# Designed miniproteins, single chains, continued (3), part 50

Each design is a single chain, and the fold is of that chain. pLDDT is the mean over its residues in the fold that is shown.

## One batch from the design tools (miniprotein)

Design m9827
Fold by ESMFold2-Fast:
Structure m9827 (fold): chain A 61 residues (1-61)
Amino acid sequence: SPEEQLAMFKEFFRELAKQLGLSEEDIERILRAMDEAYRRTGDPAAAVTAAIQELERILAE
């Protein structure tokens, strides 16, 4: 289901962010962006795009 795909992608990005040494606050920023994108679109692929964009913003700080 789309919800199961979202959960899988959220776990992937959580682990990726941990490996990159991001703070829990920054991890929550990524996961929140994913949830917001999914809420607007119903599309797990949009959540992945939002996660990448938020990760790029965090790494540019």
Scores: mean pLDDT 88

Design m9828
Fold by ESMFold2-Fast:
Structure m9828 (fold): chain A 62 residues (1-62)
Amino acid sequence: KKKEEQEELARAIGEALRIIGDTLDKIIAEAKKQGLPLKELAEKAKPAMEEASKKALEILKK
């Protein structure tokens, strides 16, 4: 029955990872559309990934 807290944490981690994954997927799709090399992709991904990380951290904080 202590699994309720573990399940909540697992769910929060899952949601956090999903947000990061969705953001990364969108960045990759946009980069493919523009034909960007990996280095340029990383530069463009940085601010979006930072924002996604903030959202993920907010979920994990709970």
Scores: mean pLDDT 73

Design m9829
Fold by ESMFold2-Fast:
Structure m9829 (fold): chain A 61 residues (1-61)
Amino acid sequence: SIRDAIEAVIKSLVAEGYSKEEAEKIVFFTIERLGERLGLSEEEIEELKEWAKKKIEEAYA
């Protein structure tokens, strides 16, 4: 799923030593690009960003 793909990206960024701020920028850009290609609504893209932000906070805790 798209959520599994986003979680994999987050884990890779943590493993590569990116900061929380850098990871948020990369993940949000990735969500926007994937959402555009998959035909997601603006609402669905924003919901994914909010979900991903929580996952990033957990990963950097």
Scores: mean pLDDT 85

Design m9830
Fold by ESMFold2-Fast:
Structure m9830 (fold): chain A 75 residues (1-75)
Amino acid sequence: MERLTEALERAVAAAPEELKPVARAIAEHIKEDPAEVQLAARRAQEETGASKEDVEEAVKLLVEATEEEIIAYLL
């Protein structure tokens, strides 16, 4: 969990300026339930009003940056 949180924080910090708000919201929801990435994305979209395209880009960025940590959590 600590490793996943650190990886998520780094990914959000490295995100393009336009994606930072939605990436931050997705990261907060992933920290609560790492198995439910799609739920995290949907909630972040509702909270930020970001476009579907921006949400998809933010999800891809966060998942790619945290793939090892999420897999370790699920196994």
Scores: mean pLDDT 78

Design m9831
Fold by ESMFold2-Fast:
Structure m9831 (fold): chain A 58 residues (1-58)
Amino acid sequence: MMSAEEVAALLNELARRAREEKLSDGELARLIGEALGVPVSPSWSGTDAGVRALLAST
């Protein structure tokens, strides 16, 4: 698995791109889940703070 710093950089870039396309929280969560290979709740906000909290939890 990638280092935490590499994962954070990838997720931030992905989240930024999704936000620029004005995707819903559900679509953003789906993209994050796909990039990480983990299940992500469709109602999770997918904010940068949420992404960093997920990374901090392993």
Scores: mean pLDDT 60

Design m9832
Fold by ESMFold2-Fast:
Structure m9832 (fold): chain A 61 residues (1-61)
Amino acid sequence: MTESEKARLQMAAALALVAGASPETLKEIIERLKDVDPETAEKAIQALEEGNYEEALKLIL
């Protein structure tokens, strides 16, 4: 997998957060990140489940 694919998924997640996407949409984007960076994806999902969207965004970016 390429670093460009990871950057694309990170950008998609950040844009979804800014656009006010549903938690389900955000989780789906982050789950796709697991194939590229599972450690970051797991931490971001945990933060999202805790309602800490700022921390989730910080981890993804």
Scores: mean pLDDT 73

Design m9833
Fold by ESMFold2-Fast:
Structure m9833 (fold): chain A 73 residues (1-73)
Amino acid sequence: SYEEEFKKLKEELERMGENGEGSEEEILELLKRLIELAEELEKAGKATPEQKALKEGALNALEASKIKPAELP
């Protein structure tokens, strides 16, 4: 289920963070999957406040990763 997949992915991300494991690209891909699962749970009316907060955190991390130094036009 989406709920079980979200739980496993959250646990994997927490483990990676605690151990300093994973590349930036790998972590970002897992964050994208977490967002997808949270959105599916929200559509089903099953998302918890914790899951919504984690999705927001993941979205912020993805946005930060997209920021590149750029010259003004």
Scores: mean pLDDT 73

Design m9834
Fold by ESMFold2-Fast:
Structure m9834 (fold): chain A 50 residues (1-50)
Amino acid sequence: SELDKKIKEIGELEREMARRIQELVDQGKPFDEIAEEARKALEKIRELRR
């Protein structure tokens, strides 16, 4: 179904976001860069939920 596809896409984006944030943290990137990356990923997730 359409809903099942959206759930899968959201799950994949959330997993990729978590992985990317962890990489930035492990690399010692400044909080501002990490926050901006997270913000962009969350916006994509919000659009899929609507």
Scores: mean pLDDT 80

Design m9835
Fold by ESMFold2-Fast:
Structure m9835 (fold): chain A 66 residues (1-66)
Amino acid sequence: MDLVALFQKIEELVREKGYLDEKDVAELAEEFGFTPQQREVLVEAAREKGRLSEEEAKALVVDLLL
């Protein structure tokens, strides 16, 4: 997996609108080949928080790829 491209995409989304929502994280997970279970973790986090910051999104991605 290209973590540099993934992180750049997260940075672009946050710079464009200030956060990632459920739709953004679901599309990100599909584009970068995350499993349905990994995608659901990201979507749940975004839903519970209402939005994810750049740092929060990057931390969740790293945890899922651990």
Scores: mean pLDDT 80

Design m9836
Fold by ESMFold2-Fast:
Structure m9836 (fold): chain A 60 residues (1-60)
Amino acid sequence: FTPEQEAIAKQIEELTGVPVEVAKYIIEQLIKENKLTLEEIVERLDKSIEEQTGKKLELP
């Protein structure tokens, strides 16, 4: 798992309360199954998180 992916997983935990291990699993699945880049994952998750919590994800 790359440092960039780990940083995003940690931000997801801090903003949403989803455990880092679960956030890592979701990121890994989005990359492998949906062929999304880390930037695209952040964009999609940020929109969802912002709509639910009013907070934003940041790229590392």
Scores: mean pLDDT 72

Design m9837
Fold by ESMFold2-Fast:
Structure m9837 (fold): chain A 92 residues (1-92)
Amino acid sequence: MSREEVFAVAEITFLAMKKAGEIGGLIDKDKRLSPEEKEQLKREATSRIFSKADELVKKLLAGEITPEQAIAELNKFADEVKKEVEERIKKL
């Protein structure tokens, strides 16, 4: 793995942590969800984001995508997860 690939993997990982934390904060602030529902939603959102990050890292290391494409795709996916969480909360 090159130095550039190491930095790209770190950037993808940090972005995944940031996005999972933002969605978790959104869930924690909702007053209609039970503690159990909050824990489940946070686990589901975190799992999905980190699974997508892992997929993108594998594609990056295989030379199938660029770091810029990986970051853009992870941002897009995280925004979709956030929207799905917001819509689920709104329908309560």
Scores: mean pLDDT 85

Design m9838
Fold by ESMFold2-Fast:
Structure m9838 (fold): chain A 73 residues (1-73)
Amino acid sequence: MLTAEDIGRGVLTALRAGASPEGVGRAVRELATLAGLGDHAEEIGETTRRLIEQGHSPEDVGRTVTRLARQAQ
């Protein structure tokens, strides 16, 4: 079972590996869909991309994505 924490960890790992804002946003959308958050997956992915584009740290982005995914459950 894919958890909100798994999605947040995926974001942190991807950002530390140098993934683009668009790439991480899309990955979050796919992971959120697999976690059963389909109706919220696109919004969470878009929010993730926006936070990265605004210069938030990988840790802040991962934490925020984990929170949003938990709230969408």
Scores: mean pLDDT 83

Design m9839
Fold by ESMFold2-Fast:
Structure m9839 (fold): chain A 58 residues (1-58)
Amino acid sequence: TIGSDARGLLIGAGAHELAKVAGLSREEAERLATEAVDKGADAAESGRNLGALVRELE
């Protein structure tokens, strides 16, 4: 449902933030960000999923 360009940008931004706040490896952060984004029906929901995951792992 999300466009390829938006998906890539959200995964990149999400992985960066997850690695920073949770101390995850790049590979683990990208995996979690990809899962959160792909659960979203659109870019807004994917962004909310990433934000919730970041808050949960703080």
Scores: mean pLDDT 77

Design m9841
Fold by ESMFold2-Fast:
Structure m9841 (fold): chain A 75 residues (1-75)
Amino acid sequence: SMREKAIENLAKWLKEKYGLSEEKARQIAEDILDAFEAMIDAIVETMIKHQGISREEAEKFREDLLKKLYEELLK
């Protein structure tokens, strides 16, 4: 999945940049990605409340934002 590849890329960068163990780098990468996903969920909820976006549109925005996040982390 794109999420797993993003975690792998973040963990690899953390290992190379900071000399972390595999377990520690993966844990930190997962925590970082979880935090970004939580922020995206909060943004989407705010858009629904303030812009009257339908559930279907909100789900699409969430999917698009997550895809963009994963794509940036894969660079």
Scores: mean pLDDT 80

Design m9842
Fold by ESMFold2-Fast:
Structure m9842 (fold): chain A 65 residues (1-65)
Amino acid sequence: SSMLKEQTEKAKEEALKLAEEYKDDPGVYLAFAKAYQLLLIDSEKGIEEYKKAKKKAEEAEKEKK
């Protein structure tokens, strides 16, 4: 219970931060925005979507290099 709450809170903060950071990349921005919305209503699904959004951001960064 406590661990899920901690992970959800951190994921919310990071999703907002990364959505703003990737504002100029619509695909990555929307992935983090979706994760944030899900984190507000379903912690487990929100964390899963947050992890997918992070992977998508990592893939976008690798493509630029």
Scores: mean pLDDT 80

Design m9843
Fold by ESMFold2-Fast:
Structure m9843 (fold): chain A 94 residues (1-94)
Amino acid sequence: SEIEEMVETLRSTHGLSEELQEKVRSILESLNEELRERLFRLLLEMEPEEARVLINELYYMIHGLKASEEEIRRFLERRERMLRRRKEVEEELE
C-alpha cells in the first residue's frame, strides 16, 4: 500500500510514535492523491519536531474541526511557502 510505505518512511525519518503513525495514516487516508503527495513531501523536508506538530494540527483539522478539502489545501500551501522561504534564507547563509 502506498499509504503504508509513506507511514513507514515517515516513521524511519522522524522516529514517529505508534500514536503519530496512526494519526498520519488516518490523515493520508482522508486526503486525495494530490494532497497526500504534497503533505508527504512537506513532512520529509521538515525537522522531526515540526513534522510532529504538523501531524497533530492536521489530525485536529480533519477529525476535530471537519475542515474542508479547500481549507486543508490552503493550510498546506501556507506551510509550503514558509518552508521554501526558510530554504532560500539557508542557501543565502551558506
Scores: mean pLDDT 84

Design m9844
Fold by ESMFold2-Fast:
Structure m9844 (fold): chain A 75 residues (1-75)
Amino acid sequence: MPSDEEIREEFNKYDTDGDGTIDTTKLPDLLRSLGIYFRDPREMERLARKVDKNGDGKIDYDELLEYVSGLEPQE
């Protein structure tokens, strides 16, 4: 499972502008790089909207951590 440090490092790779946020469209690629895969790409869009409660189209590091921490490990 990805560690907090691994999540932070991957987040920084997708935060190319260095503004502390990533576009919600980047979330699927970031999660894939962390080894988190969904069988349906549209499921990712639904989850991104759930994470982005403010509707600003951006996800900060804290929002990403809360989302990932809420995922049940699939065994």
Scores: mean pLDDT 68

Design m9845
Fold by ESMFold2-Fast:
Structure m9845 (fold): chain A 86 residues (1-86)
Amino acid sequence: MKLYIDIEVRDLNGNLVGSDSLVLDANAPAAVQAQQVVNHVRTRFGVDLDLDRVTRMLQQTQANGSGSLTVRSLDGQHVVDLSGRV
């Protein structure tokens, strides 16, 4: 089973910096999925996210079939929108 994650990265003025999508194993533990999302956003955009907040969003996605999170980066310079669907 596949889990789809859409990612939008914005600056503090609301301008789109970039967007991407990931396909993950929906049967993997939420912590493993969250680490993959955090690593991808870091590698692709140079932006660090709170692993615990991403993990909670992915737990919600697994429980409800969908989930979303709007979060500020750890350095406070970006806003990231994540949406998940199985």
Scores: mean pLDDT 89

Design m9846
Fold by ESMFold2-Fast:
Structure m9846 (fold): chain A 74 residues (1-74)
Amino acid sequence: SALQKGKEYEKKGEEALKRGDNKKAAEYYKKAAQAYGAAGDGATAAELLSKAFEASGDKKSAAHAKKVAEQLRA
C-alpha cells in the first residue's frame, strides 16, 4: 500500500541521515512524502517534505513545508 511504502522510505531516509548521506536522505524523505500524500496524509507528507528540504540545505522551502504541515494539523 502507499502507506507501507511511505513508512519504508521514511525509515530509509532516517538511516541515510544517520550515515550523514544528506543527498540520499532528501531523496528518500521526498519519496516518503509522495507516498503519504497518495495515502491521503497531507500533514505527514508536508512534514517529510520539510525534512527533505532540510537535508538538501534548502532552509526556505523547509520552513514553508513545515508551516503547511502545521496548518494541516490545526
Scores: mean pLDDT 87

Design m9847
Fold by ESMFold2-Fast:
Structure m9847 (fold): chain A 78 residues (1-78)
Amino acid sequence: MKIGVIVESTEKSLEELIQELKDRGYEILDSDVFEDGIHIIVAKDKETGNLFIYVSFPKGTDPEKVIQAIKKYIEKYK
């Protein structure tokens, strides 16, 4: 099993991102919203069983804030 991380800038809402992932055959395991519009989604590919963390943020977001949100999610959420 491999765990991937995808980090990208997008103006899409959390709800739009979740629906797009579901439509593409991913199972949503968890999702959260952080300050500065940072969204984190944990998903599983139904075909491969591989896990990935999808992180989105608005253009111009400080990269340090994005990293801090990811760390809070991974290290303190469970």
Scores: mean pLDDT 76

Design m9848
Fold by ESMFold2-Fast:
Structure m9848 (fold): chain A 95 residues (1-95)
Amino acid sequence: MLEMIKKLIEEAKELIERAEKLLEEIKKLKEAGKNPKADELIERAERLIEEAKELLEELEKWLEEPPSPAKLTALALRLIGLEIELEQLEKELKA
């Protein structure tokens, strides 16, 4: 369990870094006037970053107080969902 929690922490940190880089790219496109959906994409990216940071904070607490298997599974599924949302944002930015 502890090794799995540490792996999920690393995955959450990588997701946050990727999402923050994407947010900066969207902001630059907005400043250049090149994307009419920039405000929508910014809002979605900011929400994804906030959710990923909440999951990271919960995972870090679990290093000292391990969760039930059900809670660990639920958080892992949420993290996968955020990864899918990030990939969708990346696709919409390139379209």
Scores: mean pLDDT 84

Design m9849
Fold by ESMFold2-Fast:
Structure m9849 (fold): chain A 89 residues (1-89)
Amino acid sequence: LEEKARELMEKALELAEEAEKAKKEGNYEKAEELYLKAIELAKEAHLLYLEKLEKEGLPKEEIEKMREKLEKIVKEEKEEIKKEAEEGK
């Protein structure tokens, strides 16, 4: 779990760097695609961390709150990425 979460996060960061480069080159469509992939991998990594915390004895109520926060952040980030691509920024 820990190793898989790290691999997902490393890949997410790599994709985010590629997205930033594409954005600087004016390729907003490619930047959008790469950012969305990066956000999804980062979400998967965080869900694995939450699963580990639950197994280590963190209360289920706290895990649920963290999941809700993660879902909200992911949704807002995806909406912002799509908005930037549409505006040609």
Scores: mean pLDDT 79

Design m9850
Fold by ESMFold2-Fast:
Structure m9850 (fold): chain A 89 residues (1-89)
Amino acid sequence: SLAELEELIREVEEMRRKLEAGELSTEQVLAKLEEIRKRAEEVLPADVAEELGLLVDHIKRRAAETGEVTAGEIEALLQALREAKARVE
C-alpha cells in the first residue's frame, strides 16, 4: 500500500542521513537493507519488491568486495522507492 511504501521511503532516507553522518557501520546498514527487503516482499507488489531486491543484492555484493556502503548506493534504492510511489499515486 501507499502508507507502507511511504514508511519504507522514510526508513531509507533516515539510513542514508545516518550513514552520511558516520552514525551507522557497514554491518548495520546491511542488516537494515535486509529488513527493508523482507518488508518490501511482504507489503509491495511483486515487481516492485523484485526491483528493490536486485538493488539490495547489488549493494551487498559491492560491500563484500569493498567493505563499504556508499550514500550514493542508498540514494539509488531511495530513487527506486520514490518512482514506485509515483506509479501508485
Scores: mean pLDDT 82

Design m9851
Fold by ESMFold2-Fast:
Parts: structure tokens; C-alpha cells; sequence
Structure m9851 (fold): chain A 66 residues (1-66)
């Protein structure tokens, strides 16, 4: 499991926010990615997605607010 900070986009506003990204390899060609997005120091969105066949560094992170 790896944790790092990345920029994420809020789907509702298109605003770029700070995100904590948690990566977990699941198999040899797949990564499960958990994202926690923060705005003004508050957790505003949390999502998990399965990424296949792409370097994670090239994946745009879009999070949806509840």
C-alpha cells in the first residue's frame, strides 16, 4: 500500500483540490486506488476506483461529492 498527495478535480464544481491517494496492487496489471479529497482542511469526497493498463501518474483523478 502506497500513500501520496495528488491534485484531484471535484466533479460538481471543476475545482482542483488536494487529495490523499492510496494505491493497492490487485493482480499483475491492476491497481485499486482510494482517493480522499480535502477542501479547506475538511474531507469532502472519498472514492475508490480500479485502474487497468495505465500508469497511475497519467490518470486524472475526478471525485464526486455526496
Amino acid sequence: MERFEKEATLKSTGEKVKAEVIRQPVGDKEQEVGVRAYKDGKLVAMNSVLVKNKPFEEVEIVVEEP
Scores: mean pLDDT 68

Design m9852
Fold by ESMFold2-Fast:
Structure m9852 (fold): chain A 57 residues (1-57)
Amino acid sequence: MREEAERLAEGILKAGELYGVPREEAERLAQRALEATTEEELNKVERDAISLILRHS
């Protein structure tokens, strides 16, 4: 899970920069990914990140 959380956090920051998501919002989601203690919490952060990116793309 730690590696998955780190990959998701990195992916959120990279995709956020590419699609013009405000840095503060991308950083907040990346931090939520790193703080996730369960796979379900991590999956929720991933869904929220996809929604945020689609909103700005």
Scores: mean pLDDT 80

Design m9853
Fold by ESMFold2-Fast:
Structure m9853 (fold): chain A 83 residues (1-83)
Amino acid sequence: LEAALRAVEVRVGFLARQGRFEEAKKLAEEMLEAIKAGDIEKAIELGKEAVEDVEKHYDELSEQGKKLLEEAKKELEEALKEM
């Protein structure tokens, strides 16, 4: 769950930097709704999709963004193994 949150935060930041504020807001709201509902499966899927989308634009990420993506990806893999 925490790994999925971090992955979504990275994607929200990436979208916002591209001026895609509506998409960033929608993703953040969907993650918040999933957490509030206790829908852990949906929260993890949102995190997984966030990693995949940011990875497509890896070369456009800042050094800090690349580090956060790698950390989120590793933590998400570990969370999926425990489920």
Scores: mean pLDDT 71

Design m9854
Fold by ESMFold2-Fast:
Structure m9854 (fold): chain A 65 residues (1-65)
Amino acid sequence: MKKVALVVSSDREEGIREGRRLVEEEGFDAGVVGTGLSEEQAEEAAKRAEEEGGADVEVVLVNAP
């Protein structure tokens, strides 16, 4: 099962750096950056991706409310 990080950040570059760290250091297969998403919106997107693609999607909040 693919392990994907959905990184939520108000800063795209910060989100990209965290996504890279998660792939390189925490064993994620891929990182996706969502800017301007709330935690609730990110969790909804992650659930949808799991249902449609069979991937394990974990939401990581960097500087989102």
Scores: mean pLDDT 75

Design m9855
Fold by ESMFold2-Fast:
Structure m9855 (fold): chain A 90 residues (1-90)
Amino acid sequence: MEKKIEEMRKKVREAAEGASPEARQLADGAVDSIEKAVKYAKEGNLSEAARHLATAGIYAAGLDLLGHPEVAKAVREAIKEASKIIDELA
């Protein structure tokens, strides 16, 4: 599980390499929200897990608005993977 979270973090950060500082900050915020979602799911708090996944989705939308659709795509793929992990914990 930690390895899957680290792989998601790495993929998002790799997609953000060469992006603007603002885009990298949004990507980091998305990763933080995804990690919190998985943490809350492990604690049995599925409502907070869902809220943090939704927050990561807002960061992805912000990345699209800043003109970084490839970074937004990486964040959305990470959200899908985190959702699968959360479903396995439920």
Scores: mean pLDDT 84

Design m9856
Fold by ESMFold2-Fast:
Structure m9856 (fold): chain A 79 residues (1-79)
Amino acid sequence: SNWEKLYKEGKEAYKQGDYQKAVDYYVKAAKEAEKAGDLGRAAVLYQLAADIAGNELGDKELAEELRKRAVELEAQHLA
């Protein structure tokens, strides 16, 4: 699927230490998963992006925004 390709690009960026690019690709992958109706997958991808934004980039504001989106999608998925 489209999200899977973007997820692989994000993993490659992370391995190369390009954390900004990894966050960008994981967010793009999450949005494609949302479009496909895979809300659980989208939540996981937003959580991965949030963890990198907070831990590797020190961008606490972006990390909080992405984490909130993950929680919202997980709640919708479980409903």
Scores: mean pLDDT 88

Design m9857
Fold by ESMFold2-Fast:
Formats: sequence, structure tokens, C-alpha cells
Structure m9857 (fold): chain A 66 residues (1-66)
Amino acid sequence: SSIEEKEKKIEEEEKKIKEEARKKTKELVEKIGAEKALEIAEAEAKKNPDSDFYNYMLDFAQEAVA
């Protein structure tokens, strides 16, 4: 049984995805501005609702606009 190890690996992968989403969102905001970055993040999250990456990207884009 490796349920605890699998849960920890999932948490670590989610953390990596969140870091990549933060980096991508920051680069996008710096390149095209927070409002346009939010539009892209919303569109991608709607196309991929089960994607942790695009959902984190949407969250960071919303924070950048706020």
C-alpha cells in the first residue's frame, strides 16, 4: 500500500504545476498586461476545466487584475 506516498506525489506535482502557472502568468502579465492575461487564462480554463495548470493560471491572473 502506497496511498500516502501517492497523495504526497500528487501534492508535489500540484505544487510544481502551480509554480509553472505563476511563472507563465507573470511573464504574460509583463508582456501584454494583466487584463489581457486574464482574458487568455479565462479562455484556457474554460476549454480545460480539469486542468490544474490553467485553473492556477486563472487564479494568478485574477489576483494580478485585482
Scores: mean pLDDT 80

Design m9858
Fold by ESMFold2-Fast:
Structure m9858 (fold): chain A 57 residues (1-57)
Amino acid sequence: PPLLYLLKGANYASQGKYVEALKWFKKALEIDPNFEDAKRLIELVLEKYGKEILKEV
């Protein structure tokens, strides 16, 4: 079920493993393309991770 992939991604995000979290959220969307929670979390992870990359440059 897509929810299990969402929860796995959320677990990685809570550990600061945003790239891994993003992979699992994308898998949730592959199962349910209309899964709004997965879309929202992908957006938040990309926003958070992008800012961290910019701080390292």
Scores: mean pLDDT 75

Design m9859
Fold by ESMFold2-Fast:
Structure m9859 (fold): chain A 66 residues (1-66)
Amino acid sequence: SEEEARRLLGEAVRILDQLPDTPEKRAALGEVLKAGRLLSEAKNDEEIQKFLEAAQRALERVRSLT
C-alpha cells in the first residue's frame, strides 16, 4: 500500500540520517531520493507498486550499512 511504502521510506530516512558521511551513505541517499521521486509522481496502483519496491530497496540498502 502507499501508506506502507511511506512508512518504509520514513524508516530508511531515519536510519540514513544517523549514518556517517561516506560514499556508501551517498549511494543509499540516491536510492532514498529515487523512492521519494516515485512517490511524488505516483498517480495509479502500478506507480504506487513501483514506489513500494523502491522504498523497500532503499530501506534494505540503509540497513546493510548499520
Scores: mean pLDDT 81

Design m9860
Fold by ESMFold2-Fast:
Structure m9860 (fold): chain A 86 residues (1-86)
Amino acid sequence: SAAERAAEAAREGALTAAEGDREGDAAKYAGGVIAAAGAALDAALGPGGREAAEAAAEGAEEGAREGGDTPGGKLAAEAARNAAEG
């Protein structure tokens, strides 16, 4: 579904952001934040609408947790939530 795709894309983005944060890779961290927020925004504007955007925000939170709850992962999840609510 659109919600499942949005959740997975946002989860991967937040995980990438957490990894970049742990590695000190600013480009990887920034790319992950952009990917997580972008997945939520795409979902909100797409045919899945609010449901898919909410799934993306939840997926980003899960990705941040999987990445070890780093500040960077948490920021990516927050960015996805803000994009979903916009």
Scores: mean pLDDT 86

Design m9861
Fold by ESMFold2-Fast:
Structure m9861 (fold): chain A 86 residues (1-86)
Amino acid sequence: KIAELLAAAEAALSDPATREALEEKAREVEKKIKEALEEGKKKGKEEEGKKKAKELWIEWYSEVLPELSKEELEEILKKKEEEAKR
């Protein structure tokens, strides 16, 4: 199911126009994530910065994979984080 949705997103990314638009959006989201983390670090609120960065990432995923709910996107992100820790 999730793999099928990721495959569909990957197929959409094979369209050069869609791919370019998504890449530009990804760069904007990365910049906002970096700013949120840096602001949190400066204010001694790293946890708040990380939480905001996570929210920005979930919002971007919801636009790339609009078929997924916010709750499902959070579960996917948590699974990826847990697999990376292994």
Scores: mean pLDDT 63

Design m9863
Fold by ESMFold2-Fast:
Formats: sequence, C-alpha cells, structure tokens
Structure m9863 (fold): chain A 66 residues (1-66)
Amino acid sequence: KKEEARKKAIEYLLSKGFSEKEAQLIVDYVEKGDYEKAKEILMRRGFSEEEANKVIEEIKKILDEG
C-alpha cells in the first residue's frame, strides 16, 4: 500500500530531473512531515519557494492515495 505510493512519488521527482537519491530523501522528509528540509533540497536544485511548496503538495497527494 504505502510502498506503491512511495514509488509513485519517487517516479514523479525523477520526471522533474532529480536523482533517485535526492528523490528518496525528499519523499522521506515529506513522509516524516519535515517539509522544511524537503523544501531546502528542492530550492537548492533551482526551484523557487513557491515551486517547492507545489512539489511538496503534489507528493503529499500521491502519498495520501496509497
């Protein structure tokens, strides 16, 4: 259940140009509710704060579906 949702969230981030390692780390932080650390990784890769918040929101929706 949760594992399939996690895989979808990782695939979503891979489609955005993140490495598998970065995608896993971002998803880990979102699952733990540590949105600030997830946002920092996104912004470090060139996303604005607004774009990072949208990506986190999309990951949360994917994880909620599993």
Scores: mean pLDDT 82

Design m9864
Fold by ESMFold2-Fast:
Structure m9864 (fold): chain A 55 residues (1-55)
Amino acid sequence: MPSVKEIVDKLLEEARKSDLEKARELYSEAIELADKNGDIETAKKVDEESRKLSL
């Protein structure tokens, strides 16, 4: 049974393999999912990673 964290990890893997526009959408989805689950720490970590992509 996939946990919210497992789904977030899959979104991150897909984002890292995608172009910038698609990656941004996937990172946003991962942040929203983490926020809905109350996992603020994971949401912050994903947000920081997405910011590094924009250089």
Scores: mean pLDDT 77

